# Ledger of designs, part 29: designed miniproteins, single chains, continued (5)

Each design is a single chain, and the fold is of that chain. pLDDT is the mean over its residues in the fold that is shown.

## One batch from the design tools (miniprotein)

Design m17031
Fold by ESMFold2-Fast:
Structure m17031 (fold): chain A 70 residues (1-70)
Amino acid sequence: MAEEYLNKGKEYFEQGDFDKALYYYGVAAAIAKREGNEELYKTVLRNIAEVYRKKGDLEKAEEFEKLAEK
């Protein structure tokens, strides 16, 4: 389930639809955290950081990168 939403987020990210990418990554992160899948949760957080970096929001990109290191 979470991996399906992560893949959807990646599809939209590659298309340049950052808002949809963030939406699907958000769903994937919530499911991964609820299921205790820390590896997948951290992977999703890194993908969210990359979206913010592409949007020029370097502050949010750094915040999500730091969350992924925990």
Scores: mean pLDDT 86

Design m17032
Fold by ESMFold2-Fast:
Structure m17032 (fold): chain A 89 residues (1-89)
Amino acid sequence: MGQEIVEEAEKRLKELEEEKAPLKEILAWAFLTGVLRDMLEEGKPVEELREVLERGQHAIETGDEEVMKEIFREYFSKILDKAFERRKK
């Protein structure tokens, strides 16, 4: 489970791109979708994916930059860790 949550985010991102939504909103949803995909790949519980989707969606819709920054920081640290591990071999 959890795949449905990633698919919900991917569908929303596609709809925003087709509707030519503001670039900031498209980029925010692209980022959120990437976070959810990584969480699914790591085997995170569906409840955690749903919580992140709801937090991210609310932050994007209300312009809550602080919540968005927190999600960004958590995801960016994981990307850096993965990139660093690849360079060790």
Scores: mean pLDDT 74

Design m17033
Fold by ESMFold2-Fast:
Structure m17033 (fold): chain A 99 residues (1-99)
Amino acid sequence: ELENEKVAVEVALSLLATYEQDPEAFARHLKGAAERLLERFGVDEVELTVTVSLPEGESIDRLKAFVDAVAALPGVEVLRAEIDEEKRSATLTVRYRRP
């Protein structure tokens, strides 16, 4: 089911966000994960929810950099972006369709 696909990608990307400090690399990984889901399940588009969490000591401005990097990807539409400054996290809902 599509919900199971979203959950699997969300978990994988949340783990990557913990270790990945480069917004452009994170955006590339997000797009790659979406492309792999399209191939694996034979679908034309996917919707993904991903949470990016910053480690202690990082500037909150980095959350905007992650959002902007994802929004700049070809084939990606950002449906929703929420930044929580107290939790130091950004939650993105994106749609990826093959161009």
Scores: mean pLDDT 68

Design m17034
Fold by ESMFold2-Fast:
Structure m17034 (fold): chain A 90 residues (1-90)
Amino acid sequence: MEDLEKAKEKLEKALEVANEEAQPLIEEAIKHLEEAIRAYEEGDYKSAIEHLLEAIAYATEALVVSENEEAQKLLKEAIELLEKALEEIL
């Protein structure tokens, strides 16, 4: 859970500095991460894993289209935290 909250903070900071192409992808990553946190709190680990995988996918796409070094760093940090959280749930 703590890693998911930290990942959300990193994604929100990335959104503030991201280019126009990366912004909608980061917003989708945040949306799926919020759904993953909700599912986890409800004890629905299968739904939490599904939304977490979607969050990782969108954050990774955002990283690929990102032109700002600060946004790229924040996205990489967020992805690492999301992958760590996924490993802990699995």
Scores: mean pLDDT 88

Design m17035
Fold by ESMFold2-Fast:
Structure m17035 (fold): chain A 56 residues (1-56)
Amino acid sequence: MKYKATVLDEDTGLITYVYADTEEEAKKLAEEMKETFKKLNPEANLRVIVEPVDLE
């Protein structure tokens, strides 16, 4: 089982996501990406969503 962590910009609808073997790792990677995006767009309203997924 893998975990998908999604970073969603609620104002623009722009999304990105990462996959990891554990929920903790997926959340960590998504938070690092969210921090990077906030440095580029400080006014962005970003949300992180973590969920288990089955990958092909």
Scores: mean pLDDT 76

Design m17036
Fold by ESMFold2-Fast:
Structure m17036 (fold): chain A 95 residues (1-95)
Amino acid sequence: MEDGERGRELGRRGYEAGLAGKAVEGGRLAALGAGYAARAADAGDREAAAEAGRLAARGGRTAALAAKDGLGAALGAGGAIAGIGAAFQAGAKEG
């Protein structure tokens, strides 16, 4: 499975976990999806990276909304989004 495909799948699973009230699991899966989106971006697959990033962001946001405490999931969602942006920028500078 390509990094972009893996990122999209993990972001989707994060979203589903968030909808089921599994905030920590949803945030973790969304963060993993963001990591794969960053790898796709680094490999030059910008379309797959954008799709995976969008799904990871949605998953993280849904996990944040499901969190009882809110803090851990909100930090996870913010970290996932920031990580994608930073990795994309770093890849663009080095590439």
Scores: mean pLDDT 67

Design m17037
Fold by ESMFold2-Fast:
Structure m17037 (fold): chain A 68 residues (1-68)
Amino acid sequence: SREDQIVDMLLHLSKTVSPEQLRNFLLWLSKEFPKEEAIRILEKVLEREKNPEHRKVVEEVLEELKKE
């Protein structure tokens, strides 16, 4: 699916960028996609992300989206 392709892309990107760069990219992504789709993508990323610093960034962006 489109969501699964984006999740795979984000997990690959995560291995090559800093936590701050990942946060900026995820914030951009959250503006480009409908809120419910962005939440599903980030939840799938969080399920598969193993780097604790990057997991924290994904969790923080996800919580920000859920509060709006």
Scores: mean pLDDT 84

Design m17038
Fold by ESMFold2-Fast:
Structure m17038 (fold): chain A 68 residues (1-68)
Amino acid sequence: SGIERLIGLALRLIGDPRFEVELVGEDTLLITARPGGEAALDALEEELKKDPDFEVSREGRTLTVTLK
């Protein structure tokens, strides 16, 4: 299900020193790049936008990833 994939994404990223990750409610992740992590965030944004179950938006150094 989409939620299992969202949780899997959170678990993948929580150990990555380039990002801060927050689960908001049941269907949304906030992923914030730490200083110097913007290129990694750019790559992650393009990866996640290819997923048909995710709606991805960006504000500065923060991606909002929501289940459709």
Scores: mean pLDDT 85

Design m17039
Fold by ESMFold2-Fast:
Structure m17039 (fold): chain A 87 residues (1-87)
Amino acid sequence: MKYFLLIGVSEDKVLLKRGGKWEEINVKELVDKYGKAEFEADAVVIGDRVVRSKKPMRVTFFKTPSGAIIAIVESEDEPEVVPASEL
């Protein structure tokens, strides 16, 4: 079964965990330049929330017509959503 999680992004930057490393990504800059940014990640930090899964997730950032940034997290396993303080 495929899981989808929709998250509003208020921050300009997010953290993605890929290959055991945390990377800071300026999603606002990428979305402003390209309209959309797609990543494969084991975990993503958006604001005070961490979304993680046992298998890599597809994380897509896009800009709405209102100018808001939304993240769609697509996962084969049910993703865990935990506070960033639990890292």
Scores: mean pLDDT 81

Design m17040
Fold by ESMFold2-Fast:
Structure m17040 (fold): chain A 63 residues (1-63)
Amino acid sequence: LVGDIVRATRDFEARLPTELSLKKGDRVLVLKEVNENYLLVKNLATGEVGYVPKSFLEVVGRE
């Protein structure tokens, strides 16, 4: 997962200041696996960084 590009499978609305809101189809780079449920990611379109639930994401590519 770390270094992978993953895609949002559905819209996610951030509920905490540390979370990143995503729209379905957004591509993010995985920076860190935080726990079993969350990843720290960077949105490749906006450059924003934040935590997103793993259940909202699917792996697209590593590079």
Scores: mean pLDDT 78

Design m17041
Fold by ESMFold2-Fast:
Structure m17041 (fold): chain A 57 residues (1-57)
Amino acid sequence: MERIEIEADAAMVIMALYIAGKKEEAAEVAERFDEAIAAGDLEKAREIVEEAKEKYK
């Protein structure tokens, strides 16, 4: 899977959480996602995005 696709999904979910008034959740997702990307763990980054989608909807 392309890293840019995962990053795009993360940006969309984080923005959706922010718009929904879940700013603390958005910040937590962003922090966890950045750590996974920094570690090169794309599977973990994807899991974080999917977990965040559940919180959003």
Scores: mean pLDDT 77

Design m17042
Fold by ESMFold2-Fast:
Structure m17042 (fold): chain A 73 residues (1-73)
Amino acid sequence: MLDEIRLALLEASIDFYEELIKKKESAEYYKELGKEYEDLGKLYEELGDLEKAKEYFEKAKEYYEKAKKLEEE
């Protein structure tokens, strides 16, 4: 139950920051997306869904890379 609530909150946060990025591209928003996807990956790893965990960790890495490139200008 708590894990289901954590999942719903993480998904809502991801949707929120993805919407913000579409309006204004920001290294800060990309970092937040990276963190949310990393937390989502960890949650699925805890649940034993290693395939989903891997996908979300890869997505987190992608957003962290986008944030870094944007900061380098």
Scores: mean pLDDT 81

Design m17043
Fold by ESMFold2-Fast:
Parts: C-alpha cells; structure tokens; sequence
Structure m17043 (fold): chain A 78 residues (1-78)
C-alpha cells in the first residue's frame, strides 16, 4: 500500500511537471531543445514507474501520460 501511494504521488508530480514544462515552452521561457530534454526526462521517470509498479491503475496512468508526452515532443519538434 505504501508503494502504491508513493507511485501515485510520483505520477501526479510528473503530470504537474509536464504541464509546467509545456507552459514554459508556450510562453517562450525555455528553448525547444530545453523543452524536449525536460519532457524526455519526465518520460524516462514515468517508464521506470510503469516497470516497477504492481498496481494496474498506476501502470495505466503512467502509460497514458507517456503517450501524451510523446505527442507533445512531436508537436514541439514541428
């Protein structure tokens, strides 16, 4: 149970970080290269959570967020 709570908290934190990074790029506060680097780091952490998590809901939430981040990276690239 403690692991699930921590994993859910980590996914929520990464979701917030994704939103903050996306907004910073949209506002011109960070470069395209910096935005992509930050999003790739968030994605990597989510993939680690997905692999380690035992709870199917945590895995599903992590996977959905990874897909959103991948779509955003492609938008930033073009």
Amino acid sequence: MKEKIMEEAEVSMLRIKFAVTKRAYEQGKISKEEAIKELEEIKKKLEEIKEKAKDPEVKKEAEALIEEIEREIEKIKK
Scores: mean pLDDT 82

Design m17044
Fold by ESMFold2-Fast:
Structure m17044 (fold): chain A 69 residues (1-69)
Amino acid sequence: GPYDPKLAEEYYEEGLKLAEQGKYDEALEHYRKAVEILKKAGLPVEKYKEIIRKETEISVQILKDIVLG
């Protein structure tokens, strides 16, 4: 269905690549989509807790770029 864990993995992997390229806003978007798919698929929090952590780290980086740059 539209909330497939495999699709969530693809979003997560793309988000990691975007973050490495400094494209933090797009990386954040991909992480959020991955978490949303996993939540809608009914998977437990432990399956997406790591992605939420990555999402928080990128959000902090975006704020640093706004405040310090």
Scores: mean pLDDT 80

Design m17045
Fold by ESMFold2-Fast:
Parts: structure tokens; sequence; C-alpha cells
Structure m17045 (fold): chain A 57 residues (1-57)
């Protein structure tokens, strides 16, 4: 799942996540450019949810 791969890469790279590098890595793994873009976008939304949940805990 491209979203899961992007999410894990974003989380491991915080606070200096390079979204362009993550997108390129997904493309290198065989995902289309459109799929890679959408996966990174969804992964960013999931990371924001995690941060918001932590702040509200």
Amino acid sequence: DAVEIAYNMLKSQLPRADTEAIKQKLIDLGWSEEEAEEAVKKAEELVLRDINEQARA
C-alpha cells in the first residue's frame, strides 16, 4: 500500500520529512506519479491526525 509506505517514511523523517524524496521513492518502487502524489498527500493527513491526537491526549 503506497499510503502506508509514505506514512512510515514521513513518520521516520519527522521533523525534516522530504515529501518530494518520498514521492520519488514510491515511483522507483513501481507506483505511478499520480498514485505517489495521492499516497504522500494521504500520508500527510494521517501524520497530522496523529499530531492532533497527541496534542488532545
Scores: mean pLDDT 76

Design m17046
Fold by ESMFold2-Fast:
Structure m17046 (fold): chain A 100 residues (1-100)
Amino acid sequence: SELEKYAQKLLDEFLAEHPDLPEEVRKAIEEIVNETLKRVQELVDRGEITLDQAKEILETVVKAARILATEFGYTPEELKERVLRLSDQLLAEAVARARA
């Protein structure tokens, strides 16, 4: 899908810019992005959000994961908890905005 390719591009770019990330942190970010991708794809398929809204959510999630992992040094578990919580909020806000 277009979203799958976009998410992969965001991940590849992020990982290339941060080669010194621990393997466990890298895997946590991959899991966060894949979970977010699954959820935005489902919402796009249902017509509840636009493709552009889905891309914006993916970009925001990757940016948040980068900041928390590189600037604050959160553990893989803390990254998943915090970023997936943000993802849930962004998804709910996007659906609400699309209905307006």
Scores: mean pLDDT 84

Design m17047
Fold by ESMFold2-Fast:
Structure m17047 (fold): chain A 100 residues (1-100)
Amino acid sequence: MLLEDVEAKAGEEVTLEFEISEKNFSGPLPEVDEIDKIEFLVLDENGRVVDSAIVENVKLGDKVKVTFKASEKSGRYSVLALFWKKNEKTGEYEIVGMAG
């Protein structure tokens, strides 16, 4: 996983910080240097989504923070980040990258 895996106690608040850069993508960067929003999915040790957050108006090189509350169980949590860009021709959002 390119993002940080964190061990947390039940009910603990966890803050993750990472930089939006080429090293955080699972594939090639999009042709444009701008990302309209990032969706963070917080996964428990079984791959279940337990929390989510959206950060808008981000660009390459920005540092972002995501705070989530650990679910009812102590254990390892993973964060999957989906990078979304608006297609100006269609007006729809599309996934342009992923880190997790």
Scores: mean pLDDT 68

Design m17048
Fold by ESMFold2-Fast:
Structure m17048 (fold): chain A 91 residues (1-91)
Amino acid sequence: MEEEAKKEVKELYDLKIAYEELTRANPKYKPKYEEAKKELEEKKEEFPEAAEEELERRREREEKVIREASEAVKELSEAVKKISDKKELEK
């Protein structure tokens, strides 16, 4: 039962985010977004521990995405520097 609650909370978070993005592109999805928000709030009240665990998981995922983005930016920066260094034949 507790594992089912954790899965439901995760799915509601995912639906909320998905519909939030869809609503930004097309307002017709706003009712789905509001519904997902309401269901998520109800589940948070029923299973606060599961909600806290999902929030922590999402924070860890966001940190990973930020790290991967930072690594990509660093790789691009190093590539640009190598091109610049190669062209530094005149001072």
Scores: mean pLDDT 75

Design m17049
Fold by ESMFold2-Fast:
Structure m17049 (fold): chain A 61 residues (1-61)
Amino acid sequence: SEFDEIERELLRLYSEAVAAGNAEAAAIVRETMRKVGREKDIERARELFEEGKRRAEEAMA
């Protein structure tokens, strides 16, 4: 499902943040996982994922 795809991407981002030793990025991804996990609407889940991904990538830049 699209939720499974978002979950896989978030797990990948989390692994990257942890491997980089970036606690800020890891925390952003964990927060995004919690928000997406509580969401029932796939469109809102995508928006939350996209924002969380952007913030995590900015923290790792």
Scores: mean pLDDT 86

Design m17050
Fold by ESMFold2-Fast:
Structure m17050 (fold): chain A 57 residues (1-57)
Amino acid sequence: MEELRRALEEVLDRDPNPSRETLREIAKKFGVSESTVRRLWAELATERVLARQAADA
């Protein structure tokens, strides 16, 4: 599970708004559902917003 989170973090570092195709490909690579990938992506995106707010302050 942490491997999936790390892969999503790398994708978010490269592109903050990855395409549906990219998320689907990650889901297939890790053998998880697209819903799982989407959920983790939302969590990581939220952490990114919070981190940027801290950097801006």
Scores: mean pLDDT 73

Design m17051
Fold by ESMFold2-Fast:
Structure m17051 (fold): chain A 62 residues (1-62)
Amino acid sequence: MKEELIKEAEELVERAREAIAAGDYAAAAELYRRAAELYDKAGDILSAVAAYLLAVAAEVEG
């Protein structure tokens, strides 16, 4: 269900924030990419784009 995909994406975003706090930008980028794919599958295009941009930012920082 779309709601399940959104919840899973939200959990990945929280884990990505924890990775950033720990200085693990590579893990954060991976988690944000996965969240973006789940948001896209759920049809939440704005959240998907936002998560993808955060993944790119984390890659540049790492």
Scores: mean pLDDT 83

Design m17052
Fold by ESMFold2-Fast:
Structure m17052 (fold): chain A 73 residues (1-73)
Amino acid sequence: SLEELKKRLARLQSVRAILLGAKSFLEELIEKAKKENAPQEKIDELEAELERLEEEIKRVEEEIKELEKKIKE
């Protein structure tokens, strides 16, 4: 039903907002680590985590676009 699709869309939008907040926080942690001359290994680990997070954001955004198309049809 249209109502179920709208509820799922709202949930994915909430998940996206949480992930974008996590991305912002992680970017700040990376910047702080670089300024504090943290070991390169730790910076690399944080950057790898950022990459995984960006992939998850992309996946959620793709699902949102698909649901928005279904709601319009």
Scores: mean pLDDT 87

Design m17053
Fold by ESMFold2-Fast:
Structure m17053 (fold): chain A 61 residues (1-61)
Amino acid sequence: MSRRERLLAELLALVQRAVDEGKMTPELGTVVQAFIDALVAGDYETAERLLKEARRLLDEL
């Protein structure tokens, strides 16, 4: 599996958890959009950092 596919799978799992727990906030949505933009640009380091930020936000909610 490619690095892009793995990162996308991790994001989809995180988003599903946020929806299931009622934690899909506008702030989390902004981080998710920035992650998608980084993946499209091929900036996997930024995408990985944003995924960590999204997980932190979800855990604090």
Scores: mean pLDDT 81

Design m17055
Fold by ESMFold2-Fast:
Structure m17055 (fold): chain A 55 residues (1-55)
Amino acid sequence: MEEILEEGRRMIEEGVPVEEIVARIAKLAKEKGLSDKEEMEIVMEVLRLYEEKLA
């Protein structure tokens, strides 16, 4: 999970569109065998970080 979150932060810093960030994070979570709940939790955390950067 930490590696997925770090990838999300890197993509946010690079200015990747949020739709691509979400798709990448969801794919990484699936590849690591995370549950749907865990995938949604990490996606929501990445979206929270994205919103904080825009504030």
Scores: mean pLDDT 80

Design m17057
Fold by ESMFold2-Fast:
Structure m17057 (fold): chain A 89 residues (1-89)
Amino acid sequence: GSLEKEIAEIEKKIEEIEEEIEKLKEEIKKLEKELKEAKEKGDEKKAEELEKKIKELKFEIEVKEGLLGIYRGILNILKRKLEEKKKKE
């Protein structure tokens, strides 16, 4: 039915966002290593640019985690509606 299709679409969106968050976390780890090397070399300009980029990516993760929370909330509502529909049949 329509409800089962909506659940499947939301589950797919959740998986896509989780994968995007994982990729961003891997990018941050690479940048944090580069930041450590820049600081050890005394490259203050490169360190500042890397810190700014890391901060931007961390903010992007926070936004995506917020969106993930919204989709998980919608999924819980849709799953409850599906269970109620099954009990009436």
Scores: mean pLDDT 88

Design m17058
Fold by ESMFold2-Fast:
Formats: structure tokens, C-alpha cells, sequence
Structure m17058 (fold): chain A 68 residues (1-68)
């Protein structure tokens, strides 16, 4: 389910010290970062590839992940 994918993604990303990961309720993940544009694009592509029920949006210094 999207909820299970979102929780699994949160646990994966929390292991990266470059990222500040906040799970808002059960439906939204907010990732604060200082990544380059290239690194941001790479991370979004990995997320949508590995978690097909999730959508990722680049929003300045944050990446927001929600269910499709």
C-alpha cells in the first residue's frame, strides 16, 4: 500500500545524514536537504522507481512525497 511504501521510504531516507526526514501523519513525507539540482533529480527518480505508489515533488530546499 502507499502508506507502507511511505513508511519504508522514510526509514530508508532517515539513514542518510544529508537529509532531514519528517513524516506528517500517514500520508505525507517532507525531506529537507541541501542537495544539488542533479542530486535532487536523482533522488526523485529513485523514489518513483522503487516506490511506484508514491509521487515526489521538488519544492526548493524540500522534497515532498505523497501517495499518487
Amino acid sequence: SAVEQLEALAEELKKDPRLEVTLEGKDKLVVKHNLSVSQQIGLVLRIIGDYPELEAKLEGDTITVTAK
Scores: mean pLDDT 83

Design m17061
Fold by ESMFold2-Fast:
Structure m17061 (fold): chain A 88 residues (1-88)
Amino acid sequence: MLEEKLKEIVEKAIEEVYPYALELHETSKEPKEVQIEKALKKLLEKAEEIIENTPELTEEEKKELKEKIKKLVEEMVAASRAALAARA
């Protein structure tokens, strides 16, 4: 089921992007909001790469998963901005 595949792809993308997000947090002097947005953009890029490299998925399934990932990342960016604004 595509929903299970989406979960697997997101989990793999998070695992691969986590070191990058930690390095940004440790080394970057940019605002936290900018760091989160950079990490989430990297997550989207990595998720799309994983989808492309999954041979068991059809072209239609790959397109659908990419659209779902993109929407999920956009929602995560919006949620992160809202959470930071509420905390400030």
Scores: mean pLDDT 77

Design m17062
Fold by ESMFold2-Fast:
Structure m17062 (fold): chain A 68 residues (1-68)
Amino acid sequence: MSKEEILENVEAALTELAKRHGVPEAVLEEAKARAREIINDESLSEQERLAALLALFDELVARGEAAR
């Protein structure tokens, strides 16, 4: 899978999660920017990238709930 395809899938998942948990657009855009950084970070292994992306999803949910 290409980096572009992975990023598109991650951004789509973040958008759906944000809608479900009432995350503000600014927080969603910040999360998308972080996902882009994680995917393009050459210092991370594939396993570390996956862990970072999963942590980002968890943080997005927590921030959405905290904003309400």
Scores: mean pLDDT 78

Design m17063
Fold by ESMFold2-Fast:
Structure m17063 (fold): chain A 59 residues (1-59)
Amino acid sequence: SGTLTFEEARPYLEALAAKLGLDPENEAILRGLFRQFDADGDGTLDAAEMAALERAIAS
């Protein structure tokens, strides 16, 4: 498929949550961040969505 599930994306979501001053252990926060980047709502992140997530962490 070439996409990442929530569990595969978890370390990136934890990094973004920590960068934003949110609790990286809070499942609801991580799920919320995942949904923001899952633009098509299919429950996975494609390469473009992952690139956007990585850019948000790096900014």
Scores: mean pLDDT 82

Design m17064
Fold by ESMFold2-Fast:
Structure m17064 (fold): chain A 57 residues (1-57)
Amino acid sequence: VEESFIKKLLEAGLSEDTAKTLALMYMNGVSKENIKTALILMGLSEEEADRIIEEAE
């Protein structure tokens, strides 16, 4: 699950360090809404952020 999430973030153009940080946030129980907001702030579209979050389940 975490490896798939990191891979999706890397495919979206995020750095490895950023992808690992977001995966750790997800694993630590940070809300999907907060992770989605972080992805959008990093330059992803709302649709891309939603898809990544859903695929991480």
Scores: mean pLDDT 75

Design m17065
Fold by ESMFold2-Fast:
Structure m17065 (fold): chain A 72 residues (1-72)
Amino acid sequence: MRAEELERRALEEGDPEAAREAALLAGLAPEEAELVGARHEAMARQKKRGASVPTTPAEKEVLARVRAAQAA
């Protein structure tokens, strides 16, 4: 399976475990993978209320690194 597909499942279904696994598979540290999982869980929860979850600079950096690792 590809990390991109796991990340897509996490975003679509709100599955934080898939998000963490995708981050680990992309080569991120366990702490960064946990941050990605927590971010996806928060986004899924806020999406149900119609609210946006603001991305912190740290979260944005981690997500950018996940994307770069997947492209490499």
Scores: mean pLDDT 63

Design m17066
Fold by ESMFold2-Fast:
Structure m17066 (fold): chain A 64 residues (1-64)
Amino acid sequence: PGEKVTFKALKDYEDPTGLLLSFKKGEVFKATLLEKIDDDWAVVKLDETGENRIVPLRYVEILE
């Protein structure tokens, strides 16, 4: 799927491996939703970098 989404971080989150998206509270990023793994995790492609990252859905708000 190629759904365009905007995410806003609800809290600080850091992943040292680079597989998960790292962010600070209040940070906004635009992405393409590629795959919903489950209710807590999704794979997105970041618009700014073109990189694929896994996002913890519990820690972000989806803006439409």
Scores: mean pLDDT 78

Design m17067
Fold by ESMFold2-Fast:
Structure m17067 (fold): chain A 63 residues (1-63)
Amino acid sequence: QAHYEEGRRLFSEGRLDEALEAFRRALAEDPTLGGAWRLLGEILAGQGRHEEAAEYYARADAL
């Protein structure tokens, strides 16, 4: 939970690399956080990593 909240704060501040790490930490603690899967996908898509982004979106949709 703390890592998810940290990730959302960092994402809103435009600190995308740090947000990405925080969301990955959040998912390591709780893999059912669909919002974290989705936001990771958005960050990866923004970085041009579209194949990875698609996998994260698919996981979010499967929850």
Scores: mean pLDDT 80

